# Designed miniproteins, single chains, continued (2), part 102

Each design is a single chain, and the fold is of that chain. pLDDT is the mean over its residues in the fold that is shown.

## One batch from the design tools (miniprotein)

Design m7557
Fold by ESMFold2-Fast:
Structure m7557 (fold): chain A 91 residues (1-91)
Amino acid sequence: SLLDEIQAVAEELLAGMSEEQRELLNRLLEEAARRLRELAEKGASREELAEELIRRFREVVEELSKYLDEEQREILERFRELFEERARAAL
């Protein structure tokens, strides 16, 4: 399933990451989650939440990519593509 593919790619990425890279990822994800919660509390629709999720996730990918090597960036890009496919399918 798509969810199983997302999990497998996420596990591959995390296994190759340093402690510092994982801490950065956690901080970026916490900020993205906070902004999504704020939007949800303001009564955003499911469509608006999905679009914001995709946008915030792209921002996390762009920022994290600055601190990753070439191989890690390729894995992260595969994860992004699968995640966006799943998010759009949930609309």
Scores: mean pLDDT 80

Design m7558
Fold by ESMFold2-Fast:
Structure m7558 (fold): chain A 58 residues (1-58)
Amino acid sequence: MVEEMAKEIAEKTKRIAKEKGVSLPEAVAIYVSEMGEDITPELGEAISRGYQMVLEEE
């Protein structure tokens, strides 16, 4: 459910940050902008949770 999606989003966000050499907040902004209007309320919750997971690990 949301937590599994959050974990996948966390991994993608970390990958974007490493590949583009940007900070984690910037990587999240890039990921969100690519989703556009396709962000459902549940996907938005998963993105928030994924960001928290990334911050816990650095």
Scores: mean pLDDT 73

Design m7559
Fold by ESMFold2-Fast:
Structure m7559 (fold): chain A 102 residues (1-102)
Amino acid sequence: IEEAIKLIEEAIEYLNEAIKILESQPKSEFKDELIAKLKSIIKKLNEAIELIKKGEIEEAIKILEEIIKGLKILINAIDDEKVRELIKKAIEHIEKAIELLK
């Protein structure tokens, strides 16, 4: 359980790094929407951590699986290789967290 939470926290760090890179680039409506979506995913990851802490493991797994689905859709729309790598690392950490929770 503690190891799964740590993996999710590391995934949040990768997504925050991705947001930081996007915010450092020239502003566009597409980037603003992408940043908003990534921030929404971080909020859901924090909600999953709270569910894990409460012992609501099945509900936490469901949220984490939906997050992976969302991130996989987002990565297909991203041309920035470094941002894509950070999102891929976040996905890998979330997938490992799900395996530890099962």
Scores: mean pLDDT 86

Design m7560
Fold by ESMFold2-Fast:
Parts: C-alpha cells; structure tokens; sequence
Structure m7560 (fold): chain A 101 residues (1-101)
C-alpha cells in the first residue's frame, strides 16, 4: 500500500538524519522490512519498481519522495547491498550526525 511505503521511507529518512536512539531503532526495523520485500524480486519486478520511483519523483510531494526512498531502498537491497551493509551504513550515518552535533 502507498501509505506503508510512505511510513517505511519516513522511518529510514528519520534514522539517517537524527541521532535519536528511537529514530535509529525505527529505521533499523524499516530496513529489515525493506529487506523482506527485496527477497526473491526478479529483474523484471526490479525494473517495474524503478519505473514507479520515476513516476513518484515526477510528482514530488513529500509523501511521494518518502515512498520513492522506500522503493529505492528495496531495489538497493535486492541488487547492490546486504541488510548487514545497510544497517552498518545507518549506524555510521547516526555516529557522524552525533559527532557533528
């Protein structure tokens, strides 16, 4: 559902931009859900998700951008990175945000 993608993307965005432990925990849970959605995607299904991302970005409301971030995360987890790499990246982003503050 669109609302589920918006919430997923928002949780990921908040974890990347906030040093708050609760935001990081929600982002970790969101990455795990994105990884589940990434499992077993065919190249054709991945291409369809990329087309959907392009469509959402053309009409760039905040909700569409959060949904696009969720879909982009699913595509990355399906093609280019493991969940462990994504979680490590989130931890590094949070540590960098904390050091900058």
Amino acid sequence: MFEELVELGRAIRDGLTSPEPAAIERARAALRRAAERAKGLTPEEIEELIKKIEELVKNNTPENLDAALALATIVMLATRMTLEQALAGLDRAAANAARAA
Scores: mean pLDDT 78

Design m7561
Fold by ESMFold2-Fast:
Structure m7561 (fold): chain A 80 residues (1-80)
Amino acid sequence: SALFQETLELLDELSQKLQQLIQARQQNSPQVSALEKQVQELEKRIAEKMAELVAAGISQADRDALFARLREIQEQIRAL
C-alpha cells in the first residue's frame, strides 16, 4: 500500500538523520540541535503512520518488515 511505502521511506529518512546526528555530535557541530528536532519530528510522524497501518490490518509480511526496520532504528538510537 501507499501508506506502507511512505512509512518505510520515513524510516529510511530517520536512519539517515540519525547517522547525520551521530556525525554532528562527533564534530561538535552547531547543527546538532536542529538535527535533534528533525529526528523527533520524524519519530512522531512514523509513530502516527505505524498506528494507522496496524489499525488498517497490514499483512503479516509487511508487519514483520516494519518491526525488523524498527529494531535497526532502535539500535541506532541506542548508539546516540
Scores: mean pLDDT 83

Design m7562
Fold by ESMFold2-Fast:
Structure m7562 (fold): chain A 63 residues (1-63)
Amino acid sequence: MEELEKEITEGLLLMSLSVFRLALNTPGVEVDLDLVRKFAELAEKAGFPEIAAEFRELVKEAE
């Protein structure tokens, strides 16, 4: 992956992580945990295993 593409992908994944974290901590908001798991897989495939681990921890905390 190009360096710029990698940086953009990392930023988008971190923003998505923040959005899911906010949604899960907001009363009355339903979040599909399967979608969060898919983002963990995407982060790992994109070469960001640390971000993938944070998505997985978010799922564990919500379960």
Scores: mean pLDDT 80

Design m7563
Fold by ESMFold2-Fast:
Structure m7563 (fold): chain A 61 residues (1-61)
Amino acid sequence: SPVEERIATLRTLADVLRESDPELAAAIDDVIAQTRAAGLDQAVLEQLSTQWTDRLRARAA
């Protein structure tokens, strides 16, 4: 499913970031866990991904 494909991409990103940015990796892991707990709901993934992206922008500023 598109949701599972996006989760796989996020998991790969978390693994790459785990040493250099463990806080960001943990935030990605949390998004994946919450999306799975919601039954792979695409709307939940989009909402959490938006919150996560906003956090990334705040850190980059």
Scores: mean pLDDT 75

Design m7564
Fold by ESMFold2-Fast:
Structure m7564 (fold): chain A 86 residues (1-86)
Amino acid sequence: SVKKETLLLARLIAIESEIYLAEKIAKRSTDEELKKQLESLIAQLRGLLEQIRRAIREGKLDEAEKLLDEAAKLIDQVNALIQQAN
């Protein structure tokens, strides 16, 4: 439905914004191990976002929702690493 698609697109935009902020933090980090871990998680997230965009394009909204839930869990891992480094 148009309503479900709109909500999933809003979630996608929110996750993309969080990835952008995480990339800025990784680039400014002087901790090479933290930077490497963040860059690895960000790369995984970007691959997952491409899968989400494809699922939405194909009308597979339930699949897109599950992939968005997976992306949210990876974002939680990124945020935990950033918080532990501060």
Scores: mean pLDDT 87

Design m7565
Fold by ESMFold2-Fast:
Structure m7565 (fold): chain A 87 residues (1-87)
Amino acid sequence: SPLDEAIELIEEIVKLLEENKADPFLIEEMRYVLELLKNTELSDEELKKLLENIITYLNNALPTFSPEAAKKLQELIEKMKELVEKL
């Protein structure tokens, strides 16, 4: 389902942020989103809006990462954009 795909993407993002010692606030925010996705029944419209907000937030954070970490994060952002297009 799109929700299961979103959960997997956010789990990969959290792992990437933790492995690259990202801002603790950003890690906590993404973990909060993960808990929300796991514990809340979201409509496709609600999920789309949430993912669009996450895409914007992560794009704004990209300059804070090393080029290698930023490239991997950008690949995850592109997968999230593809998921939004399906919703």
Scores: mean pLDDT 86

Design m7566
Fold by ESMFold2-Fast:
Structure m7566 (fold): chain A 68 residues (1-68)
Amino acid sequence: AEAERRAAEAERVFDEASRRIDELMKQPKSPEREKELGEAISTIAEHGLPLAVDRAIERNKKRVEEEK
């Protein structure tokens, strides 16, 4: 039960941080943007690292196949 809650929270935190990064990446470059990007990445590292790694692997495989 506790582990399931933690997993669900980690997914929520990861998804929110990922959305924030995506939002920031479409914004003009600024010191505030860079700082918030760093904070969002730190959040992902602490709570969403396993999910981020898995998703990155899948994206990399797809990219390699498309590029050949």
Scores: mean pLDDT 69

Design m7567
Fold by ESMFold2-Fast:
Structure m7567 (fold): chain A 100 residues (1-100)
Amino acid sequence: SLSEIAEKLQEILKLFDEALDAYVKDDDYEKARELLEKVRELAEQLKDEEIKKKVLEMVERLLELLENSDGDKKKFEKEMIEVRDEFEEEIGELLEKKLE
């Protein structure tokens, strides 16, 4: 259902914020990676193939950004916020289309 998808998307967004904080504030690269991998697992449970594809695309981009950060937390923070903002806009449009 759309409500179940919305609940999972809220959990996914919370995990992104926690991953950002783990790396940028707590210097915990491994925790940030684990949190992003958890997002991938939640995405695989999504029943909507379009939303699932968008979440998986975003988590892959964020994992690549994390791996390529080489300790540059400010660069990672900026790039992750940009990816998240783009994702929120794209998901918002998909959800509005499905509420027709």
Scores: mean pLDDT 83

Design m7568
Fold by ESMFold2-Fast:
Structure m7568 (fold): chain A 73 residues (1-73)
Amino acid sequence: MSDLEYLVDMMRRVAELEREYRRRVEEGDLDGARRIEQEMLEIEAEGRAKLSGSIRTSFEFSMESIRERMRRL
């Protein structure tokens, strides 16, 4: 239960960063976009350390999908 709530909170934060990343890229702020990429990598590492089992697998899958979308921009 606590892990699921943590996952939901983390995914909400990640979604906000993805939206900000797209905005920075659209504005031509590549330095800002790179900073957001680094922050997302740190969040991935933290989430991987805090989550376990199927919830961790779900988180990793979601992060991989988001990373792939960001890479295509």
Scores: mean pLDDT 81

Design m7569
Fold by ESMFold2-Fast:
Structure m7569 (fold): chain A 92 residues (1-92)
Amino acid sequence: SSMDQLVAEMEKIAEQFDPADRKKLLSAMDTLVEMYNKMDPEVQAGMEKEVKRGLKEVDEYIKKKDFKKAMEVFLRMMGRVVVMVSMEQAEK
């Protein structure tokens, strides 16, 4: 599963943060997985694309040791996913 691979990538990313931020990332990841499992396949595919794109951007900031910006990008990605899920739920 593409999402299983993305979850594994998120866990590796979370390990690189301090304990407080790691807990925040893992909590957000649990919420993401719960939302994903409730969505139709078309929405799931959209979520996978957004998460993949966002994690690539997060990884670039981690390579630069800019953990503050990496967290901001991660939260922005999560915001986009929440908006996508909310819009799809509003259509039916």
Scores: mean pLDDT 81

Design m7570
Fold by ESMFold2-Fast:
Structure m7570 (fold): chain A 86 residues (1-86)
Amino acid sequence: DIEAKLAELLAEAERNLSPEDLALFKAAINAPTVEESKAIILKATNEEVEKLREEGSLSLEEARELGRQSRLMLDLLNEYYEALNS
């Protein structure tokens, strides 16, 4: 059941992503391909990193956390589009 699999992936995203990352993930899954969806995530992540760097707020711990969240979103996108194409 594709609907059940997609609901499980969204529930996992809700548990593991911040509200901002969850909103970004939900926007990204509207893309027609996984490549375009990943590009949305990567662009947003790069913009956030640049903003924090400009503000002088980017710590090593914060950079690691942004990287971890970005990786998690990309992994969830792979699973989401795999489920859609199954």
Scores: mean pLDDT 81

Design m7571
Fold by ESMFold2-Fast:
Structure m7571 (fold): chain A 94 residues (1-94)
Amino acid sequence: MEERLKALREALEAVREGLEKADQYIKQGKPDEAYEAYVEGIRKARELLEKVAPLTSPAPDLKALEDVFGSRAQAAKAVARGLLRTLEAEIDEL
């Protein structure tokens, strides 16, 4: 349980850092760099979680969501925010 809680907290921080970095890129008018920041945050969080526990919800297909949202940055933001909410819920259940 302690190892899982630690991994969930570290994954949550990785997503938060990705979201914050992406927000700075958006303010600079750099949506492509914002997309990369969202994707990096998601990737780091998944790598941390795979060491101790899987997510209770599967990660959505980013490419499929690009078609729905019409923007890579908006799709990646939606996924990152969803992952943040999932991680917050998982921590609250522990």
Scores: mean pLDDT 74

Design m7572
Fold by ESMFold2-Fast:
Structure m7572 (fold): chain A 75 residues (1-75)
Amino acid sequence: AKKTKIINFLTDKLPHLSAAHREQLADKIAAVVGDKSPEELTTEDVVNIGKILKAPMETPEQRQKFLNDLRAALS
């Protein structure tokens, strides 16, 4: 369930990637998220996910927006 939600999130955000690549990214993101509920996710988790995606979120505003989007996807 959690991995499927992450794959759907990545399909929306990164539609240009192959399904296999999105699945590999989803596995790495699932490892960062772990057993955390959406409310337990932090901006540090977002920074680590940004490294996985090779898309650094440079501003506090970018990190907060991604955190909000990720929390919604996992709810």
Scores: mean pLDDT 82

Design m7573
Fold by ESMFold2-Fast:
Structure m7573 (fold): chain A 68 residues (1-68)
Amino acid sequence: MYKELTKELEEKIRAEIEARGDRTLSKEEIEEIAKKFNVPESVVKKLYLEITVERGVEELVRAVEAVT
């Protein structure tokens, strides 16, 4: 059920993804994280994509600010 994903659990999953660094996570790593936190792989994928987009936006903002 969707209500099983608490804010605390989401933060723990995000911390695990971030601890692995700014690199592409393999399918096996996504499955491992999903199994570790007992959540669907789709939840881990969603959080991973959100973190990736957030990092991409920061990179783009820095690039724009560097252009005179």
Scores: mean pLDDT 71

Design m7574
Fold by ESMFold2-Fast:
Structure m7574 (fold): chain A 89 residues (1-89)
Amino acid sequence: MEIEEKIKKLILETHDASILAALAAMGVVSNVSREGLLNLGIPEDVVDKVMASLADLPQGVAAVAGTETGELKVHDDPLAREVLKGLKP
């Protein structure tokens, strides 16, 4: 999924949870979990840093809601693609 690849790239470039919090606030992503981020191919140390930072953000609560395992949910929509193009980490 192309949107997942863009999210992975943004996380790898910035190592910053604020991108995931912003995407969740815009309704682009949900169900953010450590396992889901690892499944995208993000290194474990980066995932742990991002998850820790995400827990400290109000929007981060929405991002991590609803999963114990698994699969990052990305809303594959033209609007989501435009949002990802406009996001500057």
Scores: mean pLDDT 64

Design m7575
Fold by ESMFold2-Fast:
Structure m7575 (fold): chain A 74 residues (1-74)
Amino acid sequence: GGYLVRIELDEKYKDKAEEIAERVMKVPGVLRAIVTPDGSVVIVADSLEAAQRAAEEAMKIPGVKKVEIRPGPP
């Protein structure tokens, strides 16, 4: 169960990945944020609603290019 939110950043903002992860972690229902080696952020959310709220918050941040929500494995 659960949901994943992948946040892709503009190249010049990849150094801000940890700051972006910290901001999105403030969204209720977000369990974890992971900065990937390529400078993206992956959020683990407990529900689809939390994943959608995390995606909306991420889209407000300058330097966020793409946000993708995927269901976690059962």
Scores: mean pLDDT 82

Design m7576
Fold by ESMFold2-Fast:
Structure m7576 (fold): chain A 56 residues (1-56)
Amino acid sequence: MSHLESFRESMLKGALDVAKARGLELSEETIEKIRNSTSGLDASRIMNEAIRKAKA
């Protein structure tokens, strides 16, 4: 089972849903980095940084 692909897809979808609910816009750069990440940890870090910047 490809846990990385499932995790990455779920993470991106979740990030988009959270961004929409909070009125935040994820940059194309952030979305691309999540898609190209090779680990779930990297994807999570990128998403958290984007949310933090939008909240600041």
Scores: mean pLDDT 70

Design m7577
Fold by ESMFold2-Fast:
Structure m7577 (fold): chain A 65 residues (1-65)
Amino acid sequence: MEEIIKYGEELAKKKAEELKDELSERSLRVMLQLARKEASESKSFEEAEKGVEGAVELAKIMEQA
């Protein structure tokens, strides 16, 4: 359980670093918060990875709004 959450958090941090010049501080914060929530509710590494990907997509949509 803890390992899945840690994996999701590390993946989210990696995505935040890759997107730091494309997304505002607000969008990055929302993405990291949502990714952490998704990872905490995930039952597998695959589910956590999909949750983080969803958080990234939502943050990109929010940035364009």
Scores: mean pLDDT 79

Design m7578
Fold by ESMFold2-Fast:
Structure m7578 (fold): chain A 80 residues (1-80)
Amino acid sequence: SELKKKAEEHEKLGEEYAKKGEELIRQGGDPAEAAAYLFESGHHYTKANILYLQAGDEKKAEEMHKKAKEASEKLREILE
């Protein structure tokens, strides 16, 4: 499915941005840059969730929803 392929691309981008944001926080880097990466991560996981749902992959969609929520929570923690 083209929808599933597109969902997988967004899942991968979400994972890459999450790792960049988390690593930057761990190293004591720029909080604004870390927040930008986590925002991008959440955006991509949200896109993956929608696309997986459209492709009928409810399990993967639920995983993406959970990861988007985690990215949002980490973003809020930085902005406090």
Scores: mean pLDDT 88

Design m7579
Fold by ESMFold2-Fast:
Structure m7579 (fold): chain A 102 residues (1-102)
Amino acid sequence: SMSTKEEIFREVPDVLARAMVAITKANGEDPEKTARMASLNPGLSPASVAAMGRDLGLSDEQVQAYVELNRQARSWSPEQRLKALESLGHTETAKGMRQLLS
């Protein structure tokens, strides 16, 4: 069996993912944009990204693509993640994130 500490740490990404879904729905934001940002967030696990994508109403194909992006992005630098957002057309989001990292 796993320790309580390990259980809590596995649940933290799910809580964050749930909050992001709720905010996206409340604000009428693009679910694809939220899923893409979540995939590039080092604090979110592949499982949390998958759950978020399904809750946002994405297809199984879209969910698998974002899960794969999350797995690949875990080894990337913050700059590599920002370049990925820019290449996917999220230029304004990448600018905002770059300003926060400055």
Scores: mean pLDDT 71

Design m7580
Fold by ESMFold2-Fast:
Structure m7580 (fold): chain A 72 residues (1-72)
Amino acid sequence: MALTLDESHFEAVRAMLDDLGLEAKVTVELAQELAELQAEALERAKTTPDSELEKLAEEVKERVREIAEKHK
């Protein structure tokens, strides 16, 4: 079944997009794609050295931007 997202997830997504200066409609599809990206990033962070965590964060931000662009 599709992921169930509550209001706090949508507020967090909106805040993240605002912080990055991205304009997008916060839909269930956008929130779900971002939640999946966050889960993937957290899993990768477990095996990523501290010195490379900033690179991982920048990669995640770039992917967030691409997802937001698709949902304008």
Scores: mean pLDDT 73

Design m7581
Fold by ESMFold2-Fast:
Structure m7581 (fold): chain A 81 residues (1-81)
Amino acid sequence: STREVAEKIAEILGLEPEEREKLLALDMEGIENFLQLLGYEHAKELIEKYTELDEEQKKQLKEVEKKAEELKRKIEEQLAA
């Protein structure tokens, strides 16, 4: 279900409860659009906001970006089926 996909995304991204609830309210198309934005625009905003991140925090941010791209691909495959 859409809810199960959204919950898995929230878990992988380590979202706060408030952000998780927002994601759970989206349909599959909304989730796909969210991940597309996260992969490009949101990553840019995070880098600009957290420019003073240490090396460990930078590794965590890159891991989140990789997980978002992987999930976007899996969701695209699910929608194509």
Scores: mean pLDDT 62

Design m7582
Fold by ESMFold2-Fast:
Structure m7582 (fold): chain A 65 residues (1-65)
Amino acid sequence: SEISRVAADALRVIGAAIDGDVEVEEEGGKQVYTLRETDPARQEELRRDIERVAAAFPSVELREK
């Protein structure tokens, strides 16, 4: 289901933040995620995961460089 997919995406993003591949900051009542991953393929996968989570949860935002 869509909610199960979003939950899996959210868990992957949390794991990446713990590993230091994503920086998480609170800004204006939102959680802003900045990519720290340097491998282009892994960065693109993580970006897509964050975008799917942000689409489901308005409190989540991906910061562009």
Scores: mean pLDDT 75

Design m7583
Fold by ESMFold2-Fast:
Structure m7583 (fold): chain A 96 residues (1-96)
Amino acid sequence: EKQKKLDELKKELQKLVEENKEKVKEIQNEMSPLYTEAEEKLEAMKATPEERYKKGLEMYDEIVKKVVEKLREKGLEKLAEVFEQSVKLQREIEKE
């Protein structure tokens, strides 16, 4: 079942994050300015709740892509793969 596979991926992701805390923290620090910029853009935007939601999803997808790239740059190939699979499977479940 997709939900069971997602739960297994999330547990594996949690273990990999714990094993690689230092590199994950470095990526979080590198991504922090991007979160600040996204927040500022959303606050400056005169938008309906629906437009803001759509822009939020676009920003989320952009951040996910950058996180995957950063994980691979740090040599965390397995963590990048598990994270990407988890996000993809979560999206599939939400569309059902």
Scores: mean pLDDT 76

Design m7584
Fold by ESMFold2-Fast:
Structure m7584 (fold): chain A 92 residues (1-92)
Amino acid sequence: MRRAELAYYGALAAVAAAQAAGARPDKEALEAEVTGTMALLPTAVDRALGEESEEVREAVERGVAEGLALSGEEARRRALEAARRIEELRKE
């Protein structure tokens, strides 16, 4: 399995799902919570994966950035697509 690819889709799925959940009335509150949570995500992934940490960190940062740019139905669709990709990668 490709750890950086899993990290990218994992970060994208998590952030896009959060954006989809808060796309309407709770958007501002959810954005504050997501921003706080995402600030810890590269450090946690880096610590878990050791020697591949730089490649994985870049993948996570890209997934977070792309996810944060999404909203509403597009965010929901992208989160589901990313989750399916993770499942495919994990079946190996």
Scores: mean pLDDT 64

Design m7585
Fold by ESMFold2-Fast:
Structure m7585 (fold): chain A 66 residues (1-66)
Amino acid sequence: KKEERIKILVENVRDLLEKEGLMDDEIEKKLFEALLSSEELYKEVVLALEEGDIEKLKKIIEKVKE
């Protein structure tokens, strides 16, 4: 249930950032792992998606990618 929610969240982020060329299989995997490990990150991603804040999502991806 929680993993399914995170899967949908990752797909939404991918759909927004794919056209920017910022998502690949490795980044998707890292984002999924990070969201499973961090409630704080999960909340940040949810809020950014609700606000349609592409710049915030890009920042989150860069932080996750490291």
Scores: mean pLDDT 79

Design m7586
Fold by ESMFold2-Fast:
Structure m7586 (fold): chain A 90 residues (1-90)
Amino acid sequence: GSDVEGAKAASEGMYRGALTGDKEAAYEFARRGVELGATPSQLAIGAGYGAAKGVQDGNTKEGIRAMSEGARDAGALPAAKGAEAVANTS
């Protein structure tokens, strides 16, 4: 359903932003995830997966914190919390 697509959008945005440091990419993908009707838990899970993948592929936790802020600014607080949890756990 569209909720899975929203979670995928959040994950993709966090991963891409983590690779490039692009806070605006996180903002756009988090906002799109909300618009696609992703549930709060799916947004958090998707953003967490994207952030973890970004770290695995060599990005910094500082970049992931910036992406979390972008998601928060977009009103996607669950996505922001998911990414922040990944940054704070390692």
Scores: mean pLDDT 66

Design m7587
Fold by ESMFold2-Fast:
Formats: C-alpha cells, sequence, structure tokens
Structure m7587 (fold): chain A 56 residues (1-56)
C-alpha cells in the first residue's frame, strides 16, 4: 500500500524525511515516462503518508 511503500523509503534513509521525499518525487517523475511503472497514483498521497509516519 501507499503507507507500506512510504515506510520502507523512510526506513531506507534512517527516517530522513527530506531524502525520502526527494526519492519519491524523482521516482514518480521517472514513472511519468513509463506507463507500466511500478509506482503509480498521486505522488502527493505518498508524500502525505511520509509526513504522517515521520510524525509518529
Amino acid sequence: SVEDVAQKVLDAFDHNLAAARQLLEREFAEAEKDPNAKLKGDVEEYLAALERLAAE
């Protein structure tokens, strides 16, 4: 799910929210070039999940 992906990205960067946000933004920009990309949907939803998880 969105939150599961956000949690894994946050964990990969030792809870560095800024680095996690930048990775997701770049991945979604690359996904725009490939209609079959694994990351789909609204990047804002993933960024919101990152902020919620970092605040917890």
Scores: mean pLDDT 72

Design m7588
Fold by ESMFold2-Fast:
Formats: structure tokens, sequence, C-alpha cells
Structure m7588 (fold): chain A 85 residues (1-85)
């Protein structure tokens, strides 16, 4: 991975809470249980991608920032799943 690729992955990971929140809100407003499940699955994949991105960061300060974003995104998904199920 190049420094440019690492920065691109880091920026995507930092956006994970916002993207996951939008998917979770749509899932909670959905009247279709299958659609809600699919949206929450997509949100969980974004969380996993953010966690993987954080694991490749060697700078402790940047890694902590990415891990914090991933943790926030995971909490959003967890709360949405609890509300739906």
Amino acid sequence: ATPETQRENAEAALRAPEEVRELAEEALRSEDPAKAAALLTAAELIVVAAEIAASFVEDPEERERLLEAAREAREIVRRAKEEVE
C-alpha cells in the first residue's frame, strides 16, 4: 500500500460513523424487515472495513483516531440491531 492508498482508506474509515448512521436510520424507518436486515448488514460491512483499515495504520495517533471512528460506527450498528430485533 502506498501512502496515498493508506490516506484514502483512513478517510473512508473516518467517514464510517456518518455512513453507518444513515443506513441505520433508513433501516429503523423501514417497514420491510428484509430491507432493514440488508441495510444493517451493509452498515456492519462498513464497520468491518473501518476496523481493517485501522489495523494497517502504524502511526499510533492516527490508528487511535481510526479505531475511535470504527468503535462509534459499531455502536451505531449495535443499537440499531437491538431496536429492530
Scores: mean pLDDT 80

Design m7589
Fold by ESMFold2-Fast:
Structure m7589 (fold): chain A 83 residues (1-83)
Amino acid sequence: HMTPEEAGAVGGKAAAEAYRQGLTPGEAHDVGYKAALEAGMDEKSARAPGAGGQAAVTGGHDINEASEMGKRAGRLAEKAGAA
Protein backbone atom coordinates (compact mmCIF):
# COMPACT_ATOMS: atom_id res chain seq x y z
CA HIS A 1 0.00 0.00 0.00
CA MET A 2 1.49 3.32 -1.11
CA THR A 3 1.29 6.49 0.98
CA PRO A 4 -1.20 9.13 -0.27
CA GLU A 5 1.78 11.29 -1.31
CA GLU A 6 3.30 8.40 -3.33
CA ALA A 7 -0.08 7.50 -4.88
CA GLY A 8 -0.65 11.18 -5.72
CA ALA A 9 2.74 11.39 -7.44
CA VAL A 10 1.91 8.23 -9.46
CA GLY A 11 -1.47 9.69 -10.50
CA GLY A 12 -0.08 13.11 -11.40
CA LYS A 13 2.80 11.62 -13.40
CA ALA A 14 0.48 9.21 -15.25
CA ALA A 15 -1.86 12.09 -16.18
CA ALA A 16 1.07 14.23 -17.37
CA GLU A 17 2.56 11.39 -19.44
CA ALA A 18 -0.84 10.66 -21.04
CA TYR A 19 -1.19 14.34 -22.00
CA ARG A 20 2.34 14.32 -23.47
CA GLN A 21 1.36 11.26 -25.56
CA GLY A 22 -1.51 13.26 -27.12
CA LEU A 23 -4.50 12.56 -24.87
CA THR A 24 -6.86 15.41 -23.99
CA PRO A 25 -6.70 16.94 -20.48
CA GLY A 26 -9.89 15.06 -19.59
CA GLU A 27 -8.50 11.73 -20.82
CA ALA A 28 -5.22 12.45 -19.00
CA HIS A 29 -7.19 13.11 -15.80
CA ASP A 30 -8.93 9.71 -16.16
CA VAL A 31 -5.55 7.96 -16.63
CA GLY A 32 -4.19 9.66 -13.48
CA TYR A 33 -7.33 8.77 -11.51
CA LYS A 34 -7.04 5.10 -12.49
CA ALA A 35 -3.31 5.02 -11.64
CA ALA A 36 -3.98 6.51 -8.19
CA LEU A 37 -6.73 3.92 -7.57
CA GLU A 38 -4.36 1.08 -8.51
CA ALA A 39 -1.74 2.60 -6.17
CA GLY A 40 -4.21 2.13 -3.28
CA MET A 41 -6.16 5.38 -2.93
CA ASP A 42 -9.92 5.20 -2.40
CA GLU A 43 -12.21 6.39 -5.21
CA LYS A 44 -12.89 9.83 -3.72
CA SER A 45 -9.25 10.60 -2.83
CA ALA A 46 -7.88 9.28 -6.16
CA ARG A 47 -9.66 12.05 -8.11
CA ALA A 48 -7.52 14.73 -6.43
CA PRO A 49 -4.19 13.66 -8.05
CA GLY A 50 -5.91 13.42 -11.44
CA ALA A 51 -7.34 16.92 -11.00
CA GLY A 52 -3.91 18.23 -9.98
CA GLY A 53 -2.27 16.78 -13.08
CA GLN A 54 -5.06 18.12 -15.31
CA ALA A 55 -4.76 21.59 -13.75
CA ALA A 56 -1.00 21.57 -14.36
CA VAL A 57 -1.38 20.77 -18.09
CA THR A 58 -4.18 23.34 -18.43
CA GLY A 59 -1.90 25.97 -16.87
CA GLY A 60 0.97 25.14 -19.23
CA HIS A 61 3.19 23.42 -16.66
CA ASP A 62 5.66 20.74 -17.66
CA ILE A 63 5.49 17.01 -16.86
CA ASN A 64 7.63 17.31 -13.71
CA GLU A 65 5.41 20.10 -12.35
CA ALA A 66 2.29 17.99 -13.07
CA SER A 67 3.81 15.13 -11.04
CA GLU A 68 4.53 17.49 -8.12
CA MET A 69 0.98 18.91 -8.26
CA GLY A 70 -0.38 15.35 -8.14
CA LYS A 71 1.81 14.62 -5.10
CA ARG A 72 0.51 17.72 -3.30
CA ALA A 73 -3.10 16.90 -4.19
CA GLY A 74 -2.70 13.37 -2.79
CA ARG A 75 -1.24 14.77 0.43
CA LEU A 76 -4.11 17.27 0.79
CA ALA A 77 -6.73 14.57 0.11
CA GLU A 78 -5.24 12.39 2.87
CA LYS A 79 -5.30 15.26 5.38
CA ALA A 80 -8.87 16.21 4.38
CA GLY A 81 -9.93 12.60 5.05
CA ALA A 82 -8.44 12.71 8.56
CA ALA A 83 -11.24 13.68 10.99
Scores: mean pLDDT 66

Design m7590
Fold by ESMFold2-Fast:
Parts: structure tokens; sequence; C-alpha cells
Structure m7590 (fold): chain A 99 residues (1-99)
């Protein structure tokens, strides 16, 4: 449901239909491109990069879903848990709402 909510949020912001399936396909392509771009790195460094990328993507999906549901307190908490202070989280949330 988070992916579906994120798709609805993106559809409203872009002014065109966006499906959860389209987002899943885009995520897969981003991960595959990142693997190819980092294939010359040591295995452990590539693994860390890909794990961070996956976490960042999951964070963006959850954030979009929370904003779409107008759960702004949940969105602020998510950003704070990701390492932002309250002022940074509020600033990022306002920028995200403008998308």
Amino acid sequence: DDLAAAAEFLASELGRPVTAEEIRERIKRVIEAAKEKTKDLPEEEQKEFLEKLKRDIELQIRLAALVHREDYEGALRLLEEAGEDREEAERELEEYKKL
C-alpha cells in the first residue's frame, strides 16, 4: 500500500497516471544501473553502496506515502530517524510538498 500511495502522489505531482508497477520497474532499473556503474569497485564497497541505495529508495517511497496520506508528523519522524534534526526534517518536508 505504501508503493500504491507513492504512485498516487507522483501521479498528482506529475499530472499523469503513475502505477505501483511502473515504480517497481523504475526501481529495478535504477538498482541494475547502479550495479553496472559500481562493478569495478571492491565487492564490499559495491555491497555497501547498493544497500545504502536500497535504503534511500525505501525511505523515499515511505516518505511519499506519508505525504500523500497527509501524515506530516509521521513524515517528520521518518526523516529524523534517517538522521535529520527537526529543522532539517521540516525544511525537507516543505520542499517535498512542493513536488
Scores: mean pLDDT 76

Design m7591
Fold by ESMFold2-Fast:
Structure m7591 (fold): chain A 66 residues (1-66)
Amino acid sequence: MSDFQRVFTSSAGAYIDTKQTNSDDQAKQAGKQAAEKTGKKLGLPQSQIDQAYDQAIKAVDSNIAG
């Protein structure tokens, strides 16, 4: 997977897992923390980490709504 996809997947996974037992706000925070942790380990710029996080949350929310 690309580094961007790795950040996306980590963020989406943390968001989904936290959403099972916590509020949506707490799930979003967990997703952001996972994105930042993974992205920084991979050396991605902050702009790409933020973009991967935003896309991960939207993708999960779209799949729940669709």
Scores: mean pLDDT 79

